# Designed miniproteins, single chains: the designs that were tried, part 63

Each design is a single chain, and the fold is of that chain. pLDDT is the mean over its residues in the fold that is shown.

## One batch from the design tools (miniprotein)

Design m2182
Fold by ESMFold2-Fast:
Structure m2182 (fold): chain A 88 residues (1-88)
Amino acid sequence: ELGEKAVEIARQLVRDVEAVARLLEEQPDLLSKEELERLLEALRGAREQLERLREAVPEDEEAQRALEEALRALERLERLVEELLERK
């Protein structure tokens, strides 16, 4: 059951992260420097939580795969936010 919930959390996070990334790509001036800094901190926290969850379900192949996809999505959004911060 934990593995199933991990898959659901990971897939929802991928959708949410991709939606935020699209919004920021379309509207790069939408968030202030302070808001981007807060978002980056939140994304880093989420990544740490997903890494811990991945360690909690090491033998669940579906959960591992879904969590890896979510971690990659977070990394892409973190990079985008860092690039936007450099332009502020």
Scores: mean pLDDT 86

Design m2183
Fold by ESMFold2-Fast:
Structure m2183 (fold): chain A 77 residues (1-77)
Amino acid sequence: SVSEEIVKLMEEKVDEVLAGKISLDEAVQEVQDETYRRVKQYLLTVQKLPESVADELARQAAERAGQMMRQLYEERK
């Protein structure tokens, strides 16, 4: 599922930040961009939502994913 794939991505990116391979801000940006892309594609192609609605919901999902990513990092550092 999209949510399972995003959670896996968050875990992988937190590990990369903790290993010193990328910055937290870079990891958050990558997770937000990928969440927006995947959620918007799902909403447009599977759910058949109007573009404006899909865009708004995908943007909100990306913002939440970024917040979750930062929280996950704080709990594991």
Scores: mean pLDDT 87

Design m2184
Fold by ESMFold2-Fast:
Structure m2184 (fold): chain A 63 residues (1-63)
Amino acid sequence: KKEEAEKLYKKAKELLAKARESKNPEVRQDFIETARRLVKKLKDLGEYKKAAELEAEIKELEK
């Protein structure tokens, strides 16, 4: 459970880093949407703190 959550968190951070580096709006949006799916999985695992941190990063990227 904790090991799975850590892998999801790391993957989501990598996707958000790629979204920040992408200048193509469609590619950036695809990375953000994939990260959102991982955030949902983290919430399903009860990892609300990690999910909230990632949601804050997504909100910042959408501005």
Scores: mean pLDDT 81

Design m2185
Fold by ESMFold2-Fast:
Structure m2185 (fold): chain A 83 residues (1-83)
Amino acid sequence: MTVEDILRLLEEKLDLSEKTKELLRRYLETLSPEELEALLARLKAASPLEVANLVTAMVLIEIGREIDEELERRKRKEELELL
């Protein structure tokens, strides 16, 4: 499975915390199979610094997505309280 292949490759190149691996897994699970294949190819060709930057970007994207989901849930709750 491509998600597991990407996580294995990242673990080989970087020392990742369990928290970081969990965030990366959630981010990767949002991608299509085509996007995962493209990312895997990019990571195989990337320098260690480029890999670290990509991991940071992916983690920030996932954190932002989770914050946006929580804010949307809070907005829906507030709208329901106005009924």
Scores: mean pLDDT 77

Design m2186
Fold by ESMFold2-Fast:
Structure m2186 (fold): chain A 75 residues (1-75)
Amino acid sequence: SIEELAKGIRTAIRVVRETNNFEVARDMMTSVASLLKSIGLDQLAAEVEAARQKATTVDEILSAMDEVLRKVEAL
């Protein structure tokens, strides 16, 4: 469900914030993109992968994840 997807993304965001580690943040973005693909949200998954490739800081990853969460919650 969209509610379970949003919950999963919120959990990933929490892990990124608590660890404050760039490698963990990148791994969480990969997990979110894979989850989005598994339920057919291929365009949003591509946006997550593009953001992951461009990100150089944990804060940039958090910003991208917050945007993805907002888009998912709007579904």
Scores: mean pLDDT 86

Design m2187
Fold by ESMFold2-Fast:
Structure m2187 (fold): chain A 80 residues (1-80)
Amino acid sequence: EEEELLKKLEEAYKKGYEDGIAEAKELGPSKEVEEKGKKIIEDLKKLIEENPQLLTYENTLKFLYKLGYGEGLIEASKAA
């Protein structure tokens, strides 16, 4: 069902985001942690732009997790 597939994509992003926030809190919010998050997002964007054939459903779940993780790192670092 399409609804289940979309829900799994949203869950992957949310899980990444929560894990990113938790990691940033454990490391201590810093400019270095914020830059780490930005680099993860930039590297992911470049990978997809150079390799659009990798955009399968399975890989998209992994990509959304990484996107969430990077954004979580950035968000938690800015809150400090």
Scores: mean pLDDT 81

Design m2188
Fold by ESMFold2-Fast:
Structure m2188 (fold): chain A 113 residues (1-113)
Amino acid sequence: MIQRIEELRRQAVEAVRAGDVERAIALARELLELAKELFKKGDLQTAYLTLLDVIRILEGVLALDPDSAEAWRLLSEAYSLLSEIYEQRGDLEHAKRLKQLAKEYQQKAEELE
């Protein structure tokens, strides 16, 4: 799994640099699904690091295409899962702020659809 995450992260960074928004979004989605699986398995640290990679990739996508509803929706999902990780760590205040950001990004996605 870790080698696959590293490979997907590298490909996603290359896609953003090439301006390939569609491919970058698809790779960010795959990384987000891997982060969800890691979270379910209790590997919170690898899930956390993978989510930070997803967020950076999606920020790169949104710098290229700020009207991408899909990128805003995936960013919302990433922040929602990040909130759950902080909640499991007992950092309820940080979790609450991240959950609020997830709601704001979901609203952005809905406004663009």
Scores: mean pLDDT 89

Design m2189
Fold by ESMFold2-Fast:
Structure m2189 (fold): chain A 65 residues (1-65)
Amino acid sequence: SIEEDAALGMMQIAASVYGAKIVSIDRAAGTVTVQAKTEEDAKKLEEVLAKLAERAGLKKVTVEI
């Protein structure tokens, strides 16, 4: 949907602001995986992206280092 696509775009922008990479997005499974450089950034990204992921119709955000 348009709302879900907009939320995905915002997730990409948020990840780039934190210097992180979106490794994969699986819309069918409802999962997204993001790679951060530090554990502190990973915690911040998990919180920020969880809200956007819900709006994108995603069930789970995984943040790796």
Scores: mean pLDDT 82

Design m2190
Fold by ESMFold2-Fast:
Structure m2190 (fold): chain A 84 residues (1-84)
Amino acid sequence: DEEVEKKYEEIIEEAKKKIEEELGFRASDEEIEAVFFIHLYKASDEVIKEIAKKLGISVSTLKKIGKVLEPQLEKFEKLVEEVK
């Protein structure tokens, strides 16, 4: 569904702006998607560490992104519910 894809892209763009405003850097799509995955699946600290390694960032950075993106995480969760 192209409409769902557009909503997803809007959530990602809002997330990028929020990270830039709050943390002063541009997050990648992969970093934002990783944070959404961690939230949606309630990933363990071990899984978070593995994700951070794959992205080439620290666990601390990944957790900071997650805190800043709490409003975007809620929007993402709602979008996932709309598909089902």
Scores: mean pLDDT 78

Design m2191
Fold by ESMFold2-Fast:
Structure m2191 (fold): chain A 67 residues (1-67)
Amino acid sequence: PVTYTAVDEDGRTRTVDVALDSNGNPVDYAPLDSLIPGATPDTPIGRRAGLMLLMTIEGRLSSAPAA
């Protein structure tokens, strides 16, 4: 699992633990949707676009699992 961190408009830190597969992709995007609305497959922004934004904020574009 990898912990993703984002800071909202009020300066509040939000964190979520995400399980990654062997390729470093999240197994479940539901926790990420709580940090970045629209990071789900069912939205026009798409889960990949939302994840890229989250990783940019955290500074980890391709997060590796905690090995």
Scores: mean pLDDT 51

Design m2192
Fold by ESMFold2-Fast:
Formats: C-alpha cells, structure tokens, sequence
Structure m2192 (fold): chain A 91 residues (1-91)
C-alpha cells in the first residue's frame, strides 16, 4: 500500500532529523570533555546523516551549546527517535 510506504518514509525522515540532533549534541558533550577525536567523528556523522538545511543548521547550533543544554537536547532527541522507530515497527 502506497500510504504505508509514505508514512514510513515520513517517520524515517523524523527519526533521521532527531538522530542528527542527538549526534551533534553528543559531539558537543565530547568536545567539552576534551574528547576532540570522538567529537569530530560524531559531528561529521551528524552533518552527513540529514540533507535538510534546517536540520543541519540546528545540528550546528546544538554543537555549540553548553554541556548541560546539549545533554538535555540529546535525551529529548533520543526519546523522539525511540518514538518514531516504535511507530515504524507498528506499521
């Protein structure tokens, strides 16, 4: 059914968006902890995961946040990822 495929695509796009934000937040946290190699790897992965300019701009913004704000957004993004993946598994 075309509707199920379109719904899965939209849910995957949302999961990818929040995965990008979570990776960028993780990169920022690692940078603040002096783990520069891990930070660079996660940040590169974040910028490659989404082709949406708004999501890429948000990832860049999230990378520059304080460790406390980055950890909060990482946890919020992970909850959203789990929600969207759960919806895909229910289709």
Amino acid sequence: MKKVEEEKKKLLEQARKYSTIALAAGAGINRHRGREEEADELYEQALKLSTDPETIAEAKRVYELSPEEAERLRKEAQKKIDEYLGKINSL
Scores: mean pLDDT 82

Design m2193
Fold by ESMFold2-Fast:
Structure m2193 (fold): chain A 83 residues (1-83)
Amino acid sequence: EFVEKLSELEVEVLRMALENGWSVSKEVIEEIAKKLGVSPLTAARSLQRAIALASLEVTKRTGRPATLEEIDKLLKEAIEEKE
């Protein structure tokens, strides 16, 4: 299952990024990093990895390139299932 491919850090970074409507400005990344006790670089890399994993999972399930809407939906569902 896709949610099992995400680390706890990746789930928390995604939750905060999605709550900001994918507004991944430097300020949003810095606030996420501060709340999670990690560096802004770690937060940015965690978000990038989670998006890449979601894109690959959608492509695997559908047999076609993932849309941004499908990536967003899968990431939201993964966060809800994790906790």
Scores: mean pLDDT 75

Design m2194
Fold by ESMFold2-Fast:
Structure m2194 (fold): chain A 95 residues (1-95)
Amino acid sequence: MEEELERLLEELERLLTELITAASQGQASEEEAAARARGVVELLREALERPEIAPEALEKLREDAEQLAALVDRPEAARRLEEILERLEELARRR
């Protein structure tokens, strides 16, 4: 379970980096996009340790991801991001 959680968070960071980079249209470097994605994932990792706030953190990230996806033509990345968030919610509920 912990191995799956870490892999999902790593994949989430990559997908967020891609979406942020695409949405910025060159205004943010890949490094800046990666730093923003890493910050979001670290906050989510902390929230997932706390069952009282995990659902709200996941829902907020889903909303932010939907907005990013609407700005870019990356439907496959958006779908994978949604799948990751659903799986993270399942893992959080098992604790």
Scores: mean pLDDT 76

Design m2195
Fold by ESMFold2-Fast:
Structure m2195 (fold): chain A 75 residues (1-75)
Amino acid sequence: MSLEEKIKEVKEKVEEYVKEKAKELGLSDEQTQQVIEASHQVVEDLLAQGYSPEEALEIAKQAADTALTHLKEKQ
């Protein structure tokens, strides 16, 4: 699998995770999209640094959880 293919698959998985969690938290579509974009950047950076897809996904999910919690506090 190419780096591009790995990035795409991990991004898709983290996007699904963020959408599910944002819905549970009652966040807006705009807030959800902000976390998706930030999480996609984290995935790209981690995979470019040589992290495995599994490690990148786990770290991106943790970062997303932190961002989602922070946005919920601002409501």
Scores: mean pLDDT 82

Design m2196
Fold by ESMFold2-Fast:
Structure m2196 (fold): chain A 71 residues (1-71)
Amino acid sequence: AEEKLAELAAKAEEARRRLEEARARLKTSEDVAKAIGEVLRALGDLVDAYLEAKKLSEETGLPVPPVVEEA
């Protein structure tokens, strides 16, 4: 069960790595600055919810639904 949550965490981490690379390239355009702000805010919320769900799952051993990663 925890294996599934670990896979979700790995995907989230990979997405974050790509976002960091995009951030460097995206600086070229002014509109990109606005997009980065939105992405960062959404990511922060998603990471917070996901981290809590993962920790709870590890402590209780209960699989958390993937809807959390959507935020």
Scores: mean pLDDT 61

Design m2197
Fold by ESMFold2-Fast:
Structure m2197 (fold): chain A 90 residues (1-90)
Amino acid sequence: SKAEEALEKVAKGLAEEIKNNGFSSEEKREKSIEVMKKTLEKYPIPEDYKLEDKSEMEFLEGLIEVLTSEEPIEADNDTRWGLKKILELL
């Protein structure tokens, strides 16, 4: 679907930024990876969840909110799915 293509594109872009250029230090990179993992542990994706029809910008905004947080936040299911995709690409 277009939503799956949009999420995959955004997740791939963010994974590349995290790996290559997205953070000014290894400590900040590690903190972003840890907050993604803790968010998915605390707020797991529902078994029968399907992606909503969202734009690349809407997916990006949700993902950036989690990546820039110091603590796990209760993100929506689309954002959680995107976090899982980013972690799979790292």
Scores: mean pLDDT 79

Design m2198
Fold by ESMFold2-Fast:
Structure m2198 (fold): chain A 86 residues (1-86)
Amino acid sequence: MTLSAEDAELEALYRQYLEAVANGDPDADALAAEVRAALLAQLDASVARYASSMTPAQQQVLDLLRYVLETGDWEGARERAREAAA
């Protein structure tokens, strides 16, 4: 499967981040922010591209993923998932 240029750049950034973490590199936090920004941009592009064909359940999963990527708050994401299930 051929990756888009954006997917290839995101994969390269993610690999660079993993290497920085493994090496205790002080740039790891900056690379984490870049990876997170790229993931958010990809999520926004995917939502825009598939908005007309997404089910409400798919939209909810993407909203939770976006929340986690923006905040790093896994507990808040779990609370949102529980509220949606109630």
Scores: mean pLDDT 71

Design m2199
Fold by ESMFold2-Fast:
Structure m2199 (fold): chain A 75 residues (1-75)
Amino acid sequence: PNELPSVDEVLAALAAVAPTLSPEERRQAARVAVAHIVLQYRDDPERMREELARLAEVLDLPLEELEAWAEEILA
């Protein structure tokens, strides 16, 4: 296994631990996951938005915050 984990694998792992995370830990995990989503779906903006929405639901964070982080990475 020399490849990056899939976005689905990352989201599944985060969903399992999310109830144990503090708000700051959730934001830290979200920033890493947003970077991974941007890397995987850079050429598919619709799918990127869908995966960011799933991440926002999993970590109980506002989608607009995650979208802003994605835009910063893309700049």
Scores: mean pLDDT 80

Design m2200
Fold by ESMFold2-Fast:
Structure m2200 (fold): chain A 83 residues (1-83)
Amino acid sequence: SLVEEVANFLKEELGLDDETAEELARLIVEALGGDREKIRALLEHLRVIRSVLRSDPSVVRELLLAFGVPEETAERLAELIAR
């Protein structure tokens, strides 16, 4: 599923635990209306910038907002990556 694809990305590339990754993946997929193309584009952008994600969490927040993820969800993911 799309949720599983996003959750696996969050776990493997960003180091989130299983429960948090699944919760955030569900919120992101719902926010983007289940748009597979848009979600995959977001994951590809996150993958490209992964080297800077921990040093500048504002970049993650801005990217998520640009894709239409709600501010609360974007901020939560950015904070989790920064720790």
Scores: mean pLDDT 81

Design m2201
Fold by ESMFold2-Fast:
Structure m2201 (fold): chain A 110 residues (1-110)
Amino acid sequence: SSAAEQQRRANRSFTLAGASLGMLELMLWMVSRDPEAAAAYAALARRSLADILALAKDMSDAQRQQLIAQLDGLIARLRALAATSSGDARAALDAVVADLEALKAEIKAL
C-alpha cells in the first residue's frame, strides 16, 4: 500500500540521518584528542546538514522528534568541548553548534 511505502521510505530516511549523526558523534572523539581536527570536523558537519534536512522531510513526526533529541545530544557535547577549547578550534566548534541549531529549527518547522 502507499502507506506501507511511506513507512518504508520514512524508516530508511530516519536510519540514514541517524547514521550521519552517529558518525559526527564518533568523530567528535578525534577533535577531543586533536584540536587541529576541528576545522575538518566542521567541514564534514556542513556537508552532511543539507542531506539530513532532506531526509527529515520524509520522516514521521515521531521520527523527527527522535532526530531532534539526537541533535540536542550532539549539540550538548559540542558545547562542552567548545567550552574547553580556544582559538580556531573554539571558533570551528561554535560554528558547528550554530549550524546544528539552525538545522534543528528547520526540522521543527517541517
Scores: mean pLDDT 89

Design m2202
Fold by ESMFold2-Fast:
Structure m2202 (fold): chain A 83 residues (1-83)
Amino acid sequence: SESVEQGLEEIFGPVREKIEKIKNSKNPTEEEIEELERLLEETRRRVEELLPHVHEKLRPVLEERLRELEREFEEVKERYKKF
């Protein structure tokens, strides 16, 4: 549904866009990586707060989206190894 799609984009969009920007940059800054880490932590907290209040079928979707972003963040940290 449009409401579900909008909610997912609102929660995960900013982190996903930041990861993509950093992955497409040859010279990401330490500050950009730290900002991404803070955004990911805030997103994780929001997901944890939402899980008991969302429909049962949406819980695995939220958890999988979060795991995907966490995996991509680890890839970013390993790839750029500035921190």
Scores: mean pLDDT 79

Design m2203
Fold by ESMFold2-Fast:
Structure m2203 (fold): chain A 92 residues (1-92)
Amino acid sequence: MDYEVLLARGEVLGAPVGGAIVKLPDGTALVVLSAPTEEAMRAAVEALEAAGLELVSEFVDAGKYVAVLRAPSLEQAVAAARAAGLEVRAPA
């Protein structure tokens, strides 16, 4: 499966939030975030949804909150992540 991945990281409500943006073959993108607190994750998800992303899944893994959102394009995913206060960069 051919895909493009970008890293997303920042601070939301004083907590470190990190994750990845994955471009899918159909031109849509997934934003996968993890946060140490429910409050930080909720704020990040709210900002992404306000930017037009759809919440697909939310769960707790190894004591961290995880959210998966779908964007209609990689460009919209990057813009939404930046609007949520996250830095978006290419992986090494």
Scores: mean pLDDT 81

Design m2204
Fold by ESMFold2-Fast:
Structure m2204 (fold): chain A 108 residues (1-108)
Amino acid sequence: GEATLARAEALLDQLADLINNLKDEKVKKAAMEALRALLDMVTKLIEGDVAGAIGALLRLIGIVLSNELPEEIKNLIMESARLAMELADAKDVEGLRRLKARLEGILS
């Protein structure tokens, strides 16, 4: 729904700002890798590939657990993944496409 999408977009804006202000290039690279895993998950959800989406989510969790990311960044990434799943459960494919476009913009 629009409320879920608006919240997801707001969290991604906050996440982009935090990542852009990271001074440690290794931490920044890990955060960007986590966002690429989130983008893959959203893409698989749009395609209806539930198994692929689960695979992308597990990869995202692995990146978050294996890297010393700031707690706020970890929390925003995981909450964004949860909101993407809520959009998928609601069958909001247009919302997922908008979220995908936002993630692609951040990763450009």
Scores: mean pLDDT 87

Design m2205
Fold by ESMFold2-Fast:
Structure m2205 (fold): chain A 91 residues (1-91)
Amino acid sequence: SAAELERLLEQLREAARELARLELEYSSRTDLSEAERAELRARAAALREEITRLIAQTPDPEAVRRILEEVVAEYQPLADAAYAAREAAAA
C-alpha cells in the first residue's frame, strides 16, 4: 500500500540521518587509526548515499523492503562499533 511505502521510506530517511551522525562520531574515535576511521566513515557515507538515491526514486515496495534489510545488516555493525566507543568513553 501507499501507506506502507511511506512508512518504509521514513525508516530509510531515519537510517540516513543516523548514518550521518555516525560519520561525525567516527571522526572523534581516538582509539582507532586514521585509516580505520576513514574506512568506517567511507562505509557509512556510501550506505547513506545509496539510501538517499533510493528515496529520490519511485521505488517498488518490495525493493524498498529488500534494501531496508540490507541497510539493517550493514548498519548494525557500524552502530555496534559506535556504541562500543561510547561505552568505552563513558567508563
Scores: mean pLDDT 71

Design m2206
Fold by ESMFold2-Fast:
Formats: sequence, structure tokens, C-alpha cells
Structure m2206 (fold): chain A 68 residues (1-68)
Amino acid sequence: MDSEIEAGLHFRKALEYRKAGDEKKAKEHLQEYLKHLGLDKSPEELEKTIEAMKKAGREAAREIAAEE
């Protein structure tokens, strides 16, 4: 079976643990997610990237709303 299904499972688990407030387990599952994708990035770097993208998206939405 391909790594997409396994990556999806770990990513889903990471989101579930984040919602539950268990950041430790969320990070562990994000690390497995990265391994299945073949990415040589730390979970910490992935977390920063996701957070930065969310922030940029919110800022862009605010600018659009402010312009009307």
C-alpha cells in the first residue's frame, strides 16, 4: 500500500491530538507523517511553516476585508 494512506492516517492522528491539547503526541504523529512523505524536515520546521501560512492567510483576508 502506498505512503499516501499511511501519511494521511498519521496527519489525521496529529490533528486529533492537537484538538485534544496533546501537543506531544501530535508532534510524534507529524514526525511519522514527514517520514512517510519522504521529507527530511523536522516536525518543528513543519509546525512553523503551517503556522506562518495560517498567519499569512489571515493577514491577507484582513487586508481584503479592510479594503472592502
Scores: mean pLDDT 66

Design m2207
Fold by ESMFold2-Fast:
Structure m2207 (fold): chain A 85 residues (1-85)
Amino acid sequence: SSTFEKLLEQAEKMMEFVKKSPKEYQFINIDTSLEMLYARMKREGLSKEQALEVFKHMKKIAEELEDEELKNYLLERIDRIEKEL
């Protein structure tokens, strides 16, 4: 599979990991996981368009989160990274 497909899979696994994390670790796990994902995107040479598609996929998953505080935190962090693209 392409690097792009692997990054989509990583984003999905990251979201599942955060959702299953103890509440006290969910916010730090979002920060760490997003930093690792973004670093990998840069290292693998993803285009801006491909990176935006990965984040768009994560935003769709985030919209299904029942925890409003966690959802809003994740969306804010993704928006911050997108502004760096």
Scores: mean pLDDT 82

Design m2208
Fold by ESMFold2-Fast:
Structure m2208 (fold): chain A 68 residues (1-68)
Amino acid sequence: SSTAVSSVAQALAFAQDLAAKYQLSPADLKELLLATSTTPVREILENLPMPSSVEELIALLQQAAEAE
């Protein structure tokens, strides 16, 4: 079983790792983050603006993590 993503900072780190290793669309990356996240992190991710790129998704996650 996969370890659940339990913070926005962990979601950011996971997104950066996935983006570096796999050439995913922003939609696929967001779906993977949602599928692996705990309920509170999933709610934050669902409420983020719809990203147009992987770079924008990472920037949004960085801002959310730093605002905690």
Scores: mean pLDDT 79

Design m2209
Fold by ESMFold2-Fast:
Structure m2209 (fold): chain A 95 residues (1-95)
Amino acid sequence: MEKIKIKVTLKKYDKEEGKYIIKSKEKTVSDNSEELGEALNELLDEVIEELNLTDEELSELLRNRNIEIEVESDNEEKQKEIEEIREKARKRLEK
C-alpha cells in the first residue's frame, strides 16, 4: 500500500519577540484521497489551535503565504489529485 506523507507548517509573526513562531505537524496516510483530505484538515486544525489563531490572523497568514502544505508521494500521477486536495483545504481556511 502506497503511503503519502503530509506536512503542514504555519508561521506566525510575534511582534513582542520580533520573530516568527513556526509550528509544523506531519502525518503519513494511505494513498486514499478521502483519507488524505481528512488528514490534511486535521493537521491544519491542530496547528491553528496550538498557535491560538483567530480567523483574522489565519486570513493574514493565507495572504502572506505563511501557510505551507507539503505532500510527499512516490506516485507522480497522484500529484494532480494532491494539488486539488490542497486547494480545497486552503479555500476552507479563507472564510
Scores: mean pLDDT 74

Design m2210
Fold by ESMFold2-Fast:
Structure m2210 (fold): chain A 96 residues (1-96)
Amino acid sequence: SVEEAIEKLKKIYEEAKKAMEGASPEDQQRIVDRALQKIADILFELGEKLGKVDEAAAKMREIAQRYRELRAQGKSPLEILDEIYKEAIKAIKELS
């Protein structure tokens, strides 16, 4: 299930990047927001399967905090997506 979670994250990341091509800044931000929600779903599903729901919740709070920090810094939607994807991969590996 860890390998499946990583594959799902990679698919979300690649689909989000492709959807951002030619999208308005507002639509790019909505794409990032949807990707963040899908990342949360994957982390919580993996946490339930591993009996680590509290740890998954803590990791998701860290990712959400990083998202808010990047937004406050005025980072582009693509830069935000890249960073939250990297943090999500790290979180999945740490849950394993």
Scores: mean pLDDT 88

Design m2211
Fold by ESMFold2-Fast:
Structure m2211 (fold): chain A 67 residues (1-67)
Amino acid sequence: MELAKEALDLAVEATRLNIETGNPLAVEAMRLAAQAVRDYVEKGAPEEEVRSRIDEARRLLEQAKAE
């Protein structure tokens, strides 16, 4: 539950940044965060793999925000 919420919150933030800036890194962060939600909820992917994908999405989002 918490992990899915974290991924969803990242997807929302990345989507907002993409709308505001058009930054390709925000688009990629949104894609990865959405993929993490899908993998966790629909495919039952291991929490460790989902966490790794969330961390990558967050890294890209932080890089996009720094520009």
Scores: mean pLDDT 79

Design m2212
Fold by ESMFold2-Fast:
Structure m2212 (fold): chain A 65 residues (1-65)
Amino acid sequence: MMLDLLEGLLLIAASVMGVDDVEVRFEGDTVVVKITNDSEEAFEEFAKLAETLGKEEGLKVVIEK
């Protein structure tokens, strides 16, 4: 999957899961996802999805709040 597609999928997933403020950045082989305004439960579910999608692309995922 292309990195642009992964970013788009992560943003769509965040919106569907009720995560309103998400920034996705690519730092070499690492995907950095920053979430500033959501609940801990939504954060955890989204983090799991982001890690799974990143792993499929061979990328490390870092979640920040």
Scores: mean pLDDT 71

Design m2213
Fold by ESMFold2-Fast:
Structure m2213 (fold): chain A 71 residues (1-71)
Amino acid sequence: LSEEQIEKAAEIAVEILQEKQPIPEEALPLVRKSAREAVRLLSEGASREELLKQGFSELLIDAAEEALKKL
């Protein structure tokens, strides 16, 4: 994936997360950073189990996977 596609998927993932739980404005930059990292790792072939081991939440991983399907 290109960096533009990773950024687009991260934006979609944040939107999906916002639908499931409100994210405070102050937390958005950190959530966007985590979404970008999750999207990048998944696009490089990392498994769900590997992301969980690295400390990503199940909700964030689910959002990142759905975002990648919408590209």
Scores: mean pLDDT 82

Design m2214
Fold by ESMFold2-Fast:
Structure m2214 (fold): chain A 92 residues (1-92)
Amino acid sequence: AKEQEAVEELLKSPIDEIVAAVERMLSHVDDVIANSTAEELRKYAEYLEELARLFELTAERDPENRAAYLEMAKRLREAAEKLREAAEELEK
C-alpha cells in the first residue's frame, strides 16, 4: 500500500524536481556521516534503499523517464552502502 501511494506521488511530480531533490540529499551524505551515530546511519541507509526501490518501481511505470529513475536508484544504493560502511567503522 505505502509503496504504491509513493509511486503515484512521484508520477505526479516533475522529473527535474525529483532529480534536484535527490542531488541535494546526496550532497549532504558526508555531513550526515560526520554528525550521526552508527544507529542513525543504518536507519538513513535503510531509508535510501527504500527510496531506491521506489524509484525502480516508478521506472517501470514511466518509460520516458526510466533511465533517470534507474540512475537515481543506483546513486541512492551507492550512498546507502557508504552509510553502512561508516556505521561499521564507528562501532570499532
Scores: mean pLDDT 84

Design m2215
Fold by ESMFold2-Fast:
Structure m2215 (fold): chain A 99 residues (1-99)
Amino acid sequence: SPLQLVQAQMLLIAALTSAELAVRTGDLKLAEDALKTLQDMIALIETLSPDDQRSLIPSLERAIELLEEMKKSASPELQRKLDEMIKMLRETLERIRAA
């Protein structure tokens, strides 16, 4: 549904915002909050129709690009957390494309 797509996009924005703030502040708790928010988003995406899942591909690809950019300014510990987020998003994209 359009509302569930909006909810998925809002969770993605929230996760990216927490990740960016984690990089700016060095606060690992914000990075952990971002990971949990991404997990909630992925769980929501898995309840969507295949067509609705595919409509999210550009947003997920953009999120990976933004997280890769954030890594350039992150501490080594935060880079590991950002790598976990990128891996989760890449695996989600691969599942959507394979369906």
Scores: mean pLDDT 90

Design m2216
Fold by ESMFold2-Fast:
Structure m2216 (fold): chain A 58 residues (1-58)
Amino acid sequence: DMERVADEIIRRLRELAETGDPSLVVDITLPPEDTEARQRVGDTARSLAPLAEAKASP
């Protein structure tokens, strides 16, 4: 299920953002087969990237 795959990816991205590793959040590109799911993951990663960066950087 593409929705489940995207959901698991999003959950992992949020967990990585919580750890304060912005490079990992940015580096993760998980292209699901479904374009909609892919955009959903991309949007989440983009939203989490600055959040994780704020946690890591002064």
Scores: mean pLDDT 59

